# Designed miniproteins, single chains, continued (3): the designs that were tried, part 53

Each design is a single chain, and the fold is of that chain. pLDDT is the mean over its residues in the fold that is shown.

## One batch from the design tools (miniprotein)

Design m9941
Fold by ESMFold2-Fast:
Structure m9941 (fold): chain A 135 residues (1-135)
Amino acid sequence: IPEELVKKYEEKIKENPNDAKAWRNLGLAYLRLGKYDEAIKYFEKAIELDPNDASAYRVLGRAYLKKGEYDKAIEYYEKALQINPSAEVYRDLGLAYYEKGEYDKAIEYFRKAIEMNPGDKEARELLKEVEEKKK
C-alpha cells in the first residue's frame, strides 16, 4: 500500500507541482517505507510551498527522529509548536528529549501533553517510563 501511495502522489505532483499537501503525503508514504532521506526531501518541498503547515514540520521532525537526529527533530517540532500548539507535538518533543537522554525535559513536555489532553494514554505511559529511568 505505501508503494501504491507513492505512485498516486507522484502522479498528482506531475499534474500540479505546487500541491503542498501532495508533497507532504508523498513524504509520509516514504516515511512508512522507512526511506527517511526521501521523506525529508519531500517534506522540505511541502514546507517550501506552504510554510504555515504545522503538520509538515511535525512529520519532518518525525523523519529526523527516525534517523536518530534528535536535535533536528526537536528543532522542527518546536517550529510546529510555534504555528499550532498541540498535545501531540508536546508528546513528540518529550519523546525526542527522552531518546536524547534529557529526562527532565522529556518529563516536562510529557506533562504539558497530558495537561492539554488528559486522555493521552501514550504520553502517560512514556512519562512513567522516563520517571523510572531517573529513579
Scores: mean pLDDT 89

Design m9942
Fold by ESMFold2-Fast:
Structure m9942 (fold): chain A 72 residues (1-72)
Amino acid sequence: MLAELPEEELEKRKEELEKRFGVKYTLEQVRVNVETARALIEIGLEINRRLLEEGRITEALLSAEEKAALAA
């Protein structure tokens, strides 16, 4: 369970994206983008954990952050 970003954080990310890429976003689009990115990271960590348990990948293929997450 992840806490939702407050509206002020979403507005900050909207400004960053508009400045960096020159494209207009709504706060709703930014919120969906952040939530989707978080969900994909969680899914990726779960897949990597299962692949390690099944012996399909080695710990050498994981970053330090991924190893820490799996050790928790």
Scores: mean pLDDT 66

Design m9943
Fold by ESMFold2-Fast:
Structure m9943 (fold): chain A 79 residues (1-79)
Amino acid sequence: MPSVAELVAELRRLIAEYLKLASTVFSPETVEQTREHLEGLLAAIQARLDAGEISEEEARAMLETLIEELRKGIELLKK
């Protein structure tokens, strides 16, 4: 079972891949706004976990959902 740290690492890898593909299609301004949004979502999950507001199980579920959404976004950008 992947740890929160492993899911965070995978999500960061997918964010980098998505932004690289997005930079070939969108303006630099749109790419930067997208980076800030995605990194903000990750930071919010980490902050809530660190504060004890969510469990590690809830954090893993949220991270897995974002990973799946980013994978779908990457597939769409490749078309």
Scores: mean pLDDT 85

Design m9944
Fold by ESMFold2-Fast:
Structure m9944 (fold): chain A 70 residues (1-70)
Amino acid sequence: SEGYEKIKELALKLLSTKDVDEKIKLLKELFELLKKYLSKEKQKEILEAILEKLKDEKVKEEIKELLKKI
């Protein structure tokens, strides 16, 4: 499952990086993969799960904006 492996890799990189600008870049790349490989329902589930694990308000606002596009 190529799509799942790429999504997992980007999500782990996003959660492990400390740089806010890099997190936002990885988040946008992740969202493109989510749209390509997953249903809208699964896209929401994954973005909401990431939102719960993040502490930076700027990154949280970016996720909220992506959730509005689904």
Scores: mean pLDDT 83

Design m9945
Fold by ESMFold2-Fast:
Structure m9945 (fold): chain A 63 residues (1-63)
Amino acid sequence: APAAGALPAVEPTEGSRYAAEKLRAIGDALDAGLAKARALLAAGASEEEARAAMLAILAEGAP
């Protein structure tokens, strides 16, 4: 049980749940894009190429 002075428990509304699901999908796409960029940089690709690949994955994978 929350103690006195603790932040009030916020129940996610239907709209908040949809927003959270959207943010999760965006987060997953960002993680995938970053992983690809890091792999390219590790393989010796340029920072510009890594960024382009990341943006392409975000554009393709993001809702």
Scores: mean pLDDT 70

Design m9946
Fold by ESMFold2-Fast:
Structure m9946 (fold): chain A 75 residues (1-75)
Amino acid sequence: SVEEAKERAREAAERAAEAASPEEGQKILDGMEQAIAVADELAASGTAADRAAATALLNRFEQEAERYLEEVLAK
């Protein structure tokens, strides 16, 4: 669901931000809020297709945040 995808995106962003510098962490959290806002607009204006698009957007952000976390931890 969109709600589950939001939770996963938020969790991934928070984990990445905790491992990052304060400046980079804030950028990650800002990106998360932007992704959630876009997903909410898609879900609110739309159909099942828009909800699927919102979920896909949030899943993509989750993957990007997880990848960033792996890169930061490798330092």
Scores: mean pLDDT 82

Design m9947
Fold by ESMFold2-Fast:
Structure m9947 (fold): chain A 119 residues (1-119)
Amino acid sequence: SEEELKKFYEDLYRIHVEFHRRMLEAERDAASPEELAARQREITLEYFRKVKELAEKYNRPELVEIADRAIELAKEDPTRAYNEFLREVTRILLKENPDLHVEFVRRYVEELARLEAEA
């Protein structure tokens, strides 16, 4: 239902905002490029695990499969894993309900700009 999909997007929004907040904190607080890379890898893996848990909660098996592939790929290349994950998830969500996905992206971009200005 549209109501259930809106609840999914609210939970997804919280996961995305927390991911970005943690990435900004890692950039601020890491003592070396090596420590930054290690923290970003861990934060990215936790992000994929959280999205997988959310996909399971809302009975979204296609998103579970995408998250599992991203977790596996991130062991070798976390940047590639993140980019491929976003492309696949965005394609599915846009096809399912373009209006809700566009509103989600608008809210996320606005919050991202706010968090970056506070950094």
Scores: mean pLDDT 87

Design m9948
Fold by ESMFold2-Fast:
Structure m9948 (fold): chain A 61 residues (1-61)
Amino acid sequence: SRRELQARIVNLLAETDGYVSQRELAERLGVSQSTVSRQLRELEAAGVVETEPGRGTRLTR
């Protein structure tokens, strides 16, 4: 489900120091990059994550 995927994204980012690429998130979660991109946009709008072009995504403080 969408909520389960978002929780898994947050947990993966919490276990990782620094930024994680959209490609790596997709590979580790077993989903498409487009699916990850959509979820990351929602999480960024909610203030949960931040994305830097060329670096990837991490949790906000």
Scores: mean pLDDT 83

Design m9949
Fold by ESMFold2-Fast:
Structure m9949 (fold): chain A 60 residues (1-60)
Amino acid sequence: MEEAKKLIEEARKALEAGDPFRALQYAMEAYRIAVKNNDPEAQKEAGELIREARRLREEK
């Protein structure tokens, strides 16, 4: 779905800008949309971004 792709892009940009909080929000929303639309490619991309953003925020 187009919305999931857009959110994945925003999450990547947030990570590059050093904002893991925003990255996590975008990635989680992208993941939810991808799951609802049965988009395995977007699910994998969003899941990877969620893990990276959580690692940066949670593990410090």
Scores: mean pLDDT 79

Design m9950
Fold by ESMFold2-Fast:
Structure m9950 (fold): chain A 55 residues (1-55)
Amino acid sequence: DDDDRRMRLWMDRSEEAERVRRETDRLSELYGKISPELSEEVRREGEERIRELER
């Protein structure tokens, strides 16, 4: 029902956030083998992006 348009937009954002979580996790693991500092930075940036998407 299109009356749930707001709900659908929220669901779409949730799906995108989930995708971003997976990408962030992958990149964090990759960078973690090179530098823990870079891995932490990647995770922090990913979490911030997820927060933005969930708003």
Scores: mean pLDDT 74

Design m9951
Fold by ESMFold2-Fast:
Structure m9951 (fold): chain A 55 residues (1-55)
Amino acid sequence: DEAIKEAKETIKKAIPELSEEEREKIIENRLNGTMTDEEVEKIEKLLLKNGVRKK
């Protein structure tokens, strides 16, 4: 639960543009390693847009 809670909080702050349902799916896919390239790219763009991760 701690890791899932931290992930939810981090995504909520890092990518506020995503809906709650989309954030839940991202967390689930991250834990299972089943994220699509499209999802990764979308998240990466949002993180850059919000200035959270520019690495």
Scores: mean pLDDT 69

Design m9952
Fold by ESMFold2-Fast:
Structure m9952 (fold): chain A 85 residues (1-85)
Amino acid sequence: MSAIELINEAMRALSQGKIEEAEEYARKALETATPSQRAGLYTAMAQAYLLQGKYEKAREWVEKALALDPDNPMALAIKRKLEAA
């Protein structure tokens, strides 16, 4: 299965609130994903954990996104929300 197929499965799982299943697909996708795909996946996972109130997990994923692209506007927005919580 390609990285894009695994990313699509992760996003589908997130849309269904199945965050643990999404994390499994995300981890597998990260093995072959481009830096841009990795950044998008990290921000999607961070946002999903933030929405579930799992702030520690959200912070782990957002820091990974910012390590790849410190100017990522979605990652910076998520980080600001986490710092306010």
Scores: mean pLDDT 82

Design m9955
Fold by ESMFold2-Fast:
Structure m9955 (fold): chain A 82 residues (1-82)
Amino acid sequence: MSAEELIRRAEELNAEAEAALRAGDYERAIELARRAKELGLEAVRLAETAEEVARGTGAALRAIGIGAEAALLSGRPLSEGL
């Protein structure tokens, strides 16, 4: 997959993770956020432009934030949301 395709998928998974977090489905939010983080980081590895690096990094950081919040709200260790 191209960096752009990975970024789009990471953004879609982040949106799904936020929806799961809002619904109180913390385990799903953590899993979706973890996948989004992995795709964002892979996009950075495949990036050919500074814009792709910035977007991939942004998607990964957003995913980390969602996962961490879900872990904290569910009483889980923060490491499970990272």
Scores: mean pLDDT 86

Design m9956
Fold by ESMFold2-Fast:
Structure m9956 (fold): chain A 70 residues (1-70)
Amino acid sequence: MEALAREILELGRRLEAGELSVREAAERIVELLRANGIKAEITEDNSIVGEDEESKAQMLEIQRTAAALA
């Protein structure tokens, strides 16, 4: 969990620095989530959403962990 949250935070920093586009950052985050068994998808506005309640709960846990690390 912590390692995944750190990777997502790093992608966010690279996006803020202009090293990644919004779409590239979203695609990399979704790939990381899916590699860890979390069913996530990208919306038309490049937001990332969980496909089911279990995935949404796991994403919330990652967000809480990332907030604690930031």
Scores: mean pLDDT 80

Design m9957
Fold by ESMFold2-Fast:
Structure m9957 (fold): chain A 55 residues (1-55)
Amino acid sequence: GSSYRKELLRLIGEILRAIGDIFDAELSGDQEAKKKAQEELDKYKERLKKLEKEG
């Protein structure tokens, strides 16, 4: 329903943001920021897997 689609779109937005943060950190050479962004991406990927089982 509406809740599923809203959560999916929000999650996709968060994933795209995390990917952007990884690229920014890579360009600036900030290894700590890159590691943080990768951890955030992994959290969103796990949430996406759970959401897919509900759709």
Scores: mean pLDDT 81

Design m9958
Fold by ESMFold2-Fast:
Structure m9958 (fold): chain A 59 residues (1-59)
Amino acid sequence: PVELTEEQREAIRELAKLTGKSDEEAEEAIRLLEQGGSAAEAAEVAGVSEEQVRAILSR
């Protein structure tokens, strides 16, 4: 499990909002990443690309 920074969590929430996803879907994507889920799994939940999730994780 990895602990995400507040900036990384905020970036995921903002992307979900832009794609028309709910706050609950954004929080699910964050939980998946913190539990050791893949960037691809989080991207599917948040409605974004895996590359966007990986870019956030590299911040």
Scores: mean pLDDT 78

Design m9959
Fold by ESMFold2-Fast:
Structure m9959 (fold): chain A 87 residues (1-87)
Amino acid sequence: MTIEEIIEEARERALRRLKEMGISDEKALEKAVELARKMLEALENNDLEKLAEIGKEYFDLIINAPTPDATAALAIFGEEFGRVVNS
């Protein structure tokens, strides 16, 4: 799978779960998608320092999420992204 195919699959899976839960936070989802793309690029380039930096930024987004809906969007995207990468 290409980076774009991984991102799109994870995004579609996350959106389906969020819709079933009645949750909508496009801003939080878009931030998670952007960081996941950068994470895959860092992994492709074997850039462990960049990967650690992006991981911390993603963690900071979760900890500082402004609403429960934002937390759910970030967490659900992370779960589906992990499933797609490990499949």
Scores: mean pLDDT 82

Design m9960
Fold by ESMFold2-Fast:
Parts: C-alpha cells; structure tokens; sequence
Structure m9960 (fold): chain A 61 residues (1-61)
C-alpha cells in the first residue's frame, strides 16, 4: 500500500522547513515544522516524532 497523502505532504513540509532553517529563515522554518507535525500526526506517526517537530518549531520561533 502507498503512504497516506498526509504523510507525503508532511515529508514535503519537513523538507521546506529544513531548507528555510538552513538559509536562516527561522520564522518560515518554524511554520513548516508545525505543519509537518500536524500532517504526520494525522498520518498516525509516533507521538515522539510529532513532538520532536513541534519542539523544533518552538525553538526556531
């Protein structure tokens, strides 16, 4: 079976978050990390992984 659409979108938002973090746009990085966390949570990802992304977003905001 293919991954859920939420999971695929979560991966894309995570990639955007890491790109913005790397170029120093911490506000955009934080927003994309939050969106990735929500999508991974909807996709049934482990709570620990979702929480890690939320914490990362808080650190960058």
Amino acid sequence: PLPSPEYVRGVLYLMMATIYEKIGDNKKAAEYYREAAELFERAGAPEEEVEELREKAEELA
Scores: mean pLDDT 83

Design m9961
Fold by ESMFold2-Fast:
Structure m9961 (fold): chain A 67 residues (1-67)
Amino acid sequence: SKEEVIKLLEEAETPEQAREALKLAQRNAAVASALHELLEALENGDPKEVIERLKEVAIELVEKYGV
């Protein structure tokens, strides 16, 4: 459910946990599209900062669009 994915994103303490939660969020095509556009905009950014930004935006998108 979207609530479970949001919880996984919020509770992710490591980059690996964040990436796994982001994969689940991207099951929704609208969420996947928006996150891919954001990733392109953040090209050449610090990997840790990029992951944290994707996680933050993914929570908002999953709440709005679901999974």
Scores: mean pLDDT 77

Design m9962
Fold by ESMFold2-Fast:
Structure m9962 (fold): chain A 55 residues (1-55)
Amino acid sequence: DELKKQLKDKDPEVRLKAVEELKKLNKVKDYIEELLRLATLDKDERVREAAAEAL
């Protein structure tokens, strides 16, 4: 699963783009647990905000 790998990428820009891509593809429901983890625990504030907004 390419999107799941991107959500765990070391680069926050890659993780941020993966969150935005999930929103555009309307696949948020398939990644709720991953998005919740990013929204609460990610080191990058932009990634946390994007994940929270996606949920």
Scores: mean pLDDT 82

Design m9963
Fold by ESMFold2-Fast:
Structure m9963 (fold): chain A 120 residues (1-120)
Amino acid sequence: KKPIKLGVVVLSTDPERAGRAFDALREAVPELKKLGIEIVAGGYAETPEQARELVRRMAEAGADGVLIINAGAPKEVIDAAVETAREHGLPVAIVESDNPTPEDVVEAAKKLKEEIEKRR
């Protein structure tokens, strides 16, 4: 089976919260690989403009969907990421937590994989 390619966007205005989100993502990677999920691009955004550019780059990298980990970003940053993903036809899953766990990341990625496979 062809692997599912995900872009991952960490949204936060706090470097410590962003760091915890990336730690959860890194810990989740082995389980994601077992599920046939590949991370093709990842990044961090603090502003709506950064979020839009990051999601656009994920679309260019051939992502099938975008996983958003919102670690305390304001609504306008989240909305910018979601709207840009929609403009590129990419389904989105969102983890909203100041302390995301690897299990939160895996669960959101599984839901996103199911949505992507339904569109294939």
Scores: mean pLDDT 86

Design m9964
Fold by ESMFold2-Fast:
Structure m9964 (fold): chain A 72 residues (1-72)
Amino acid sequence: MTPEELYQRAVELLDKAEKLIKEGKFDEARKYLSEAQRLARQLAVLGHTERAEEIGRRINKLLKEIDEKEKA
């Protein structure tokens, strides 16, 4: 995949994870976040560190949201 395709796919996975979190499907959301993290690592290897960091920050935000909602 091109770096552009990797980024777009990661964003799509993050959007799907957000939807799953709203639906209470936390285990499925974590699987999507894990895949997005894998794509972010590939972007970093290709020198697209800023985009990889952006994806990583979004993953961390969503993981915190899952953690808060699971405890409620």
Scores: mean pLDDT 85

Design m9965
Fold by ESMFold2-Fast:
Structure m9965 (fold): chain A 87 residues (1-87)
Amino acid sequence: LEKEIKELEKEIKEKEKKIKEIEEEIERLKKEIEELRKKLETDQSRELINRLIALELRIIGLEFEIELLKKEIKELKEKLKKLKEEL
């Protein structure tokens, strides 16, 4: 039981760390999008438009990954709470 609690706490911590890494990547991509939008005001090239679309789609994918990780963390925290109540 104690060992199971420690393993769950470790798994929760690893997933929370992963969320932080993805959030940092999203912030970097948002800054890149803002710079790209500024360039598009004077240069509406197909390449810049395609890059903008690719970056926006990547952010959507990363936000979805964060939602999945948050759901997993919630389930693990509920399991952890039950195990601690048994201890």
Scores: mean pLDDT 84

Design m9966
Fold by ESMFold2-Fast:
Structure m9966 (fold): chain A 68 residues (1-68)
Amino acid sequence: SMEEKLAEFEKEVREILEKYKAGEISKEEAIKKINELRDKMLEEFKDDPETAEHVQIVADIAIQEIEK
């Protein structure tokens, strides 16, 4: 379902942030992984603008946290 895919996306983004904060992956790698997940979700939900907006917001917040 859409809800299950969104929950999994948010979980994967959180796991990337946790790995970055733990020093397991670089800033560049973390941002790359988040962008790849975002792009995959945006392509899958291209006909669902509300879900696409939510995906963009989640990814943007995560990248901003890494870039600060």
Scores: mean pLDDT 85

Design m9967
Fold by ESMFold2-Fast:
Structure m9967 (fold): chain A 88 residues (1-88)
Amino acid sequence: GEILELAKELLEKLLKLYSTDETIEAVSFLLKRITSEELAKELIPKLEEAIKKGDVEEAARILAEGILKSNPEEGLELLKLLLERLNE
């Protein structure tokens, strides 16, 4: 769906512009903001491992899962806003 596609695009752009560690920090912050503490605690370690392995598809799936299980509308708006800012 659109959230998964935008999550993948965000991760690809972040990894192009920033270090692996900076990308992990940014997407972990995003998950903590959007999701519950329990869900963030479960998903962040998996997301970090996927990014470190260069598995952008799995990282995007995990990020999209967090958004879809929490607030899909807010998450979609935030992904669009972040992508717009990164394209400036």
Scores: mean pLDDT 86

Design m9968
Fold by ESMFold2-Fast:
Structure m9968 (fold): chain A 61 residues (1-61)
Amino acid sequence: SRLREEMERLVEEWRKQGKKAEVKELTGTTAEDVEERRVLALLLDENGLTVEAEARSERLE
């Protein structure tokens, strides 16, 4: 599905920024969400926070 593919891309991008632990956490949580409608909500939220989350990772670490 498109939704799933988009989500995988976001996770891949996050991993490239060195957020391995956070990516694992997200993947673990999303593993329960097989519903595309739920994944869509995640995509909308993640898309808005993708670049900001990467920048924020520095201050959290």
Scores: mean pLDDT 48

Design m9969
Fold by ESMFold2-Fast:
Structure m9969 (fold): chain A 85 residues (1-85)
Amino acid sequence: MEIKKEAVKLIQEASKLVNELRAAMRATTDPEERARLRELMQKILDKIVELQRAIANGDVEAAKKALEELKSTIQEARRELERVR
């Protein structure tokens, strides 16, 4: 139960970050920077899918791993956004 609640909260945070990455992609004139931001956005979306799948399957260990991987990816994306701004 707690893991599902934490996952919902983290997915909401990740979704906000995806919107921020999309805004940064629109603001940048550098194709290489845009490509990096796009890759981070795709990474976050992929991790959200993996987390949702693990929860749907009732796989607690896979869900914990996906949760930690999503947290790590969020931190990476936040650092990149800080660098761009």
Scores: mean pLDDT 83

Design m9970
Fold by ESMFold2-Fast:
Structure m9970 (fold): chain A 84 residues (1-84)
Amino acid sequence: MEAAEKAAEGAREAARAALEAGGPATAVAAAAVAAAGAEAAAATPKMGAEDAARSARAAAEAAERAGAREGAEKGYEGARAAEE
């Protein structure tokens, strides 16, 4: 599931960047939860790409709220790859 893996990778980068940015704890936690969701979706044989894309977008949005714009961009790129 290549597309789901790209979404999970983007979501992980977004969550990491959010943590490193030291933004609001709620935004950092939201990015981490969304990244875990993307990874779980990527590991699920029949549900991966669409669910991973949604979770990656959620991680990207949370990373933006945390002030981690470059990490958010990677999350959006991963979500886009999983949607196509």
Scores: mean pLDDT 78

Design m9971
Fold by ESMFold2-Fast:
Formats: sequence, C-alpha cells, structure tokens
Structure m9971 (fold): chain A 58 residues (1-58)
Amino acid sequence: MTVNELLKNLIEALEKNDWEEAQKYVKKLKEYGDIAYALALMILSVFKLTKEEIEKLE
C-alpha cells in the first residue's frame, strides 16, 4: 500500500468517525517515515478541531 492510499484511507476512516481504524493507518504511515507521520498527525488535528467545533455549536 502506498503513502497516498494510507492517507486516503485515514481520511475516509476519520470522515466515518472511526478513530480506531484511523489510528491503524497512522501507525502504518509512521512506518513509512517522519514526513508521512507528520502528514497523518496534521490530518488528525484538523478532524479533531472540526469535531470539537461542531460539538460546541450545539
């Protein structure tokens, strides 16, 4: 599986609010190197902020 496929799968898991599946893809991305891991963490932070913002809107 390529870094692009792992990033796509991570985004799809996060869109489904499947944080356990998302964490699996983050771990696989970490195995590919620091840049792939940094991208995964940035995607996680964006989705976390968006979720927290939506939850605060009531």
Scores: mean pLDDT 75

Design m9972
Fold by ESMFold2-Fast:
Structure m9972 (fold): chain A 89 residues (1-89)
Amino acid sequence: NEEEEKRIIEIVKEILEQPLSDEEQLERLREKLGKDLSPEEIAELLEELIDKYLTSDPEATRALRLALARVYAAAGKTDELLATTRPKV
């Protein structure tokens, strides 16, 4: 639903305007998008939106990419997640 997707992009942009740490930004995203979402699930949602809006909304795509990078930075402090994704060869 494009209406819902545009609403999510607006929420992400508003959160990025606040002087928050990577961890605080992730918590705000969880509060707005769904408290049951893991950092990986939030990252997946952001990646999907980036792909969909890459050409139609460059400003939104930049905001989504920044949010995604900061979600990965916050998630990178979790040893279990790093151990699971590391041996893909």
Scores: mean pLDDT 72

Design m9973
Fold by ESMFold2-Fast:
Structure m9973 (fold): chain A 72 residues (1-72)
Amino acid sequence: REAEVQALREQAAALYEAGDVEGAVRLAAEALAVGLGLSEEEREALIRASASAEALEATAERLRPAVEARLA
């Protein structure tokens, strides 16, 4: 889980350095979804929103209450 998040972040950084910004953002969004313990549907929504930094942040905030409910 934590190791998976770190691996995804490292892959995202490598893609960014290679100039694949879209791939890097997608992997960063996936790492965030894994770290938050999102459902498959919530993960897909976050990844689709990764086309825009603002949309990604807004989607993550929308999913926060659902994640907190699962932890309670």
Scores: mean pLDDT 66

Design m9974
Fold by ESMFold2-Fast:
Structure m9974 (fold): chain A 66 residues (1-66)
Amino acid sequence: MELTKEKQEKLDFLTELINLTKRQLDEAKSVGDEKTAEELEKAIEALEKHREDVESKYNQEIERST
C-alpha cells in the first residue's frame, strides 16, 4: 500500500511542479518577458515528458505484479 502511495505522491509532485511552472510562464508572458517565457516553456515540456516516463514505468510495474 505504501509503495502505491509513494508512486501517486511522485506523480502528484510532478503535476504540482508543472502547474507551478505554468503559473510562472503566465506571469512572464503577462510582463512581456519573452526570454523567461521560452525557458519556462522548455521546462514544462521536459517536466511533462518526465511525468509521462514515470507514469509509464509505474503502469508497467503494476501490469507485471497483477
Scores: mean pLDDT 77

Design m9975
Fold by ESMFold2-Fast:
Structure m9975 (fold): chain A 62 residues (1-62)
Amino acid sequence: MSEAFWKEVEAGVLYIKAAVYRKIAERLRASATTPEQRKEADELERKANEYIGEADKLLAEA
């Protein structure tokens, strides 16, 4: 198997993780009643964006 194949698989997993984190962030933001809860939602969204960036980087190397 090529190294490129595993990079594509890893990127796919990161995109799925990003999608899950984004959904959780949206739900938390919708139910947030305190500044701390809104900050938690923002941090999850930031993590989702980081995973997307990492996945894009892996695909560029594949």
Scores: mean pLDDT 83

Design m9976
Fold by ESMFold2-Fast:
Structure m9976 (fold): chain A 70 residues (1-70)
Amino acid sequence: PPKTVESEAEGIVKALEVNRDWSEEQQAALIVHAIRNSSFPKEDIIKELEKLVPEEFKPALEKAIEMLKK
């Protein structure tokens, strides 16, 4: 199936769920790595992740957003 911003964000959430035992910093690094390797704009993926990410991963997402700053 074609890659979409939604499917990329869903893939990141799935990876976080599989790696629940990772530290917040390791989970944030996973998010950053996935976004940097995406062909889509980081802002689009971040917006979708904000809608999809379970509460338990919100701290990792916030950290990843800070790491993705200019």
Scores: mean pLDDT 82

Design m9977
Fold by ESMFold2-Fast:
Structure m9977 (fold): chain A 78 residues (1-78)
Amino acid sequence: EEEARQRLIDMLVAAGATPEDAEKASELAIEGARALRQGNVDEARKLFEEAKKIAVDSGVAPEDVTRAIEEAVTLALR
């Protein structure tokens, strides 16, 4: 999960997020990946939505946020 978290932070910062917002969004996305691993799909969706909102509000395009979260979650579930 550490590698997935760091990659997501790096991707979001590169796309225009502040480091603080990138860290917060990444933590929520990794929590979402944990919820998915536990079978809690509804909780995972809420966490991913919160992460996306933080990143978009920080200046990242919604498409870039969706791609970054998808890549990081895939890595975290590996």
Scores: mean pLDDT 83

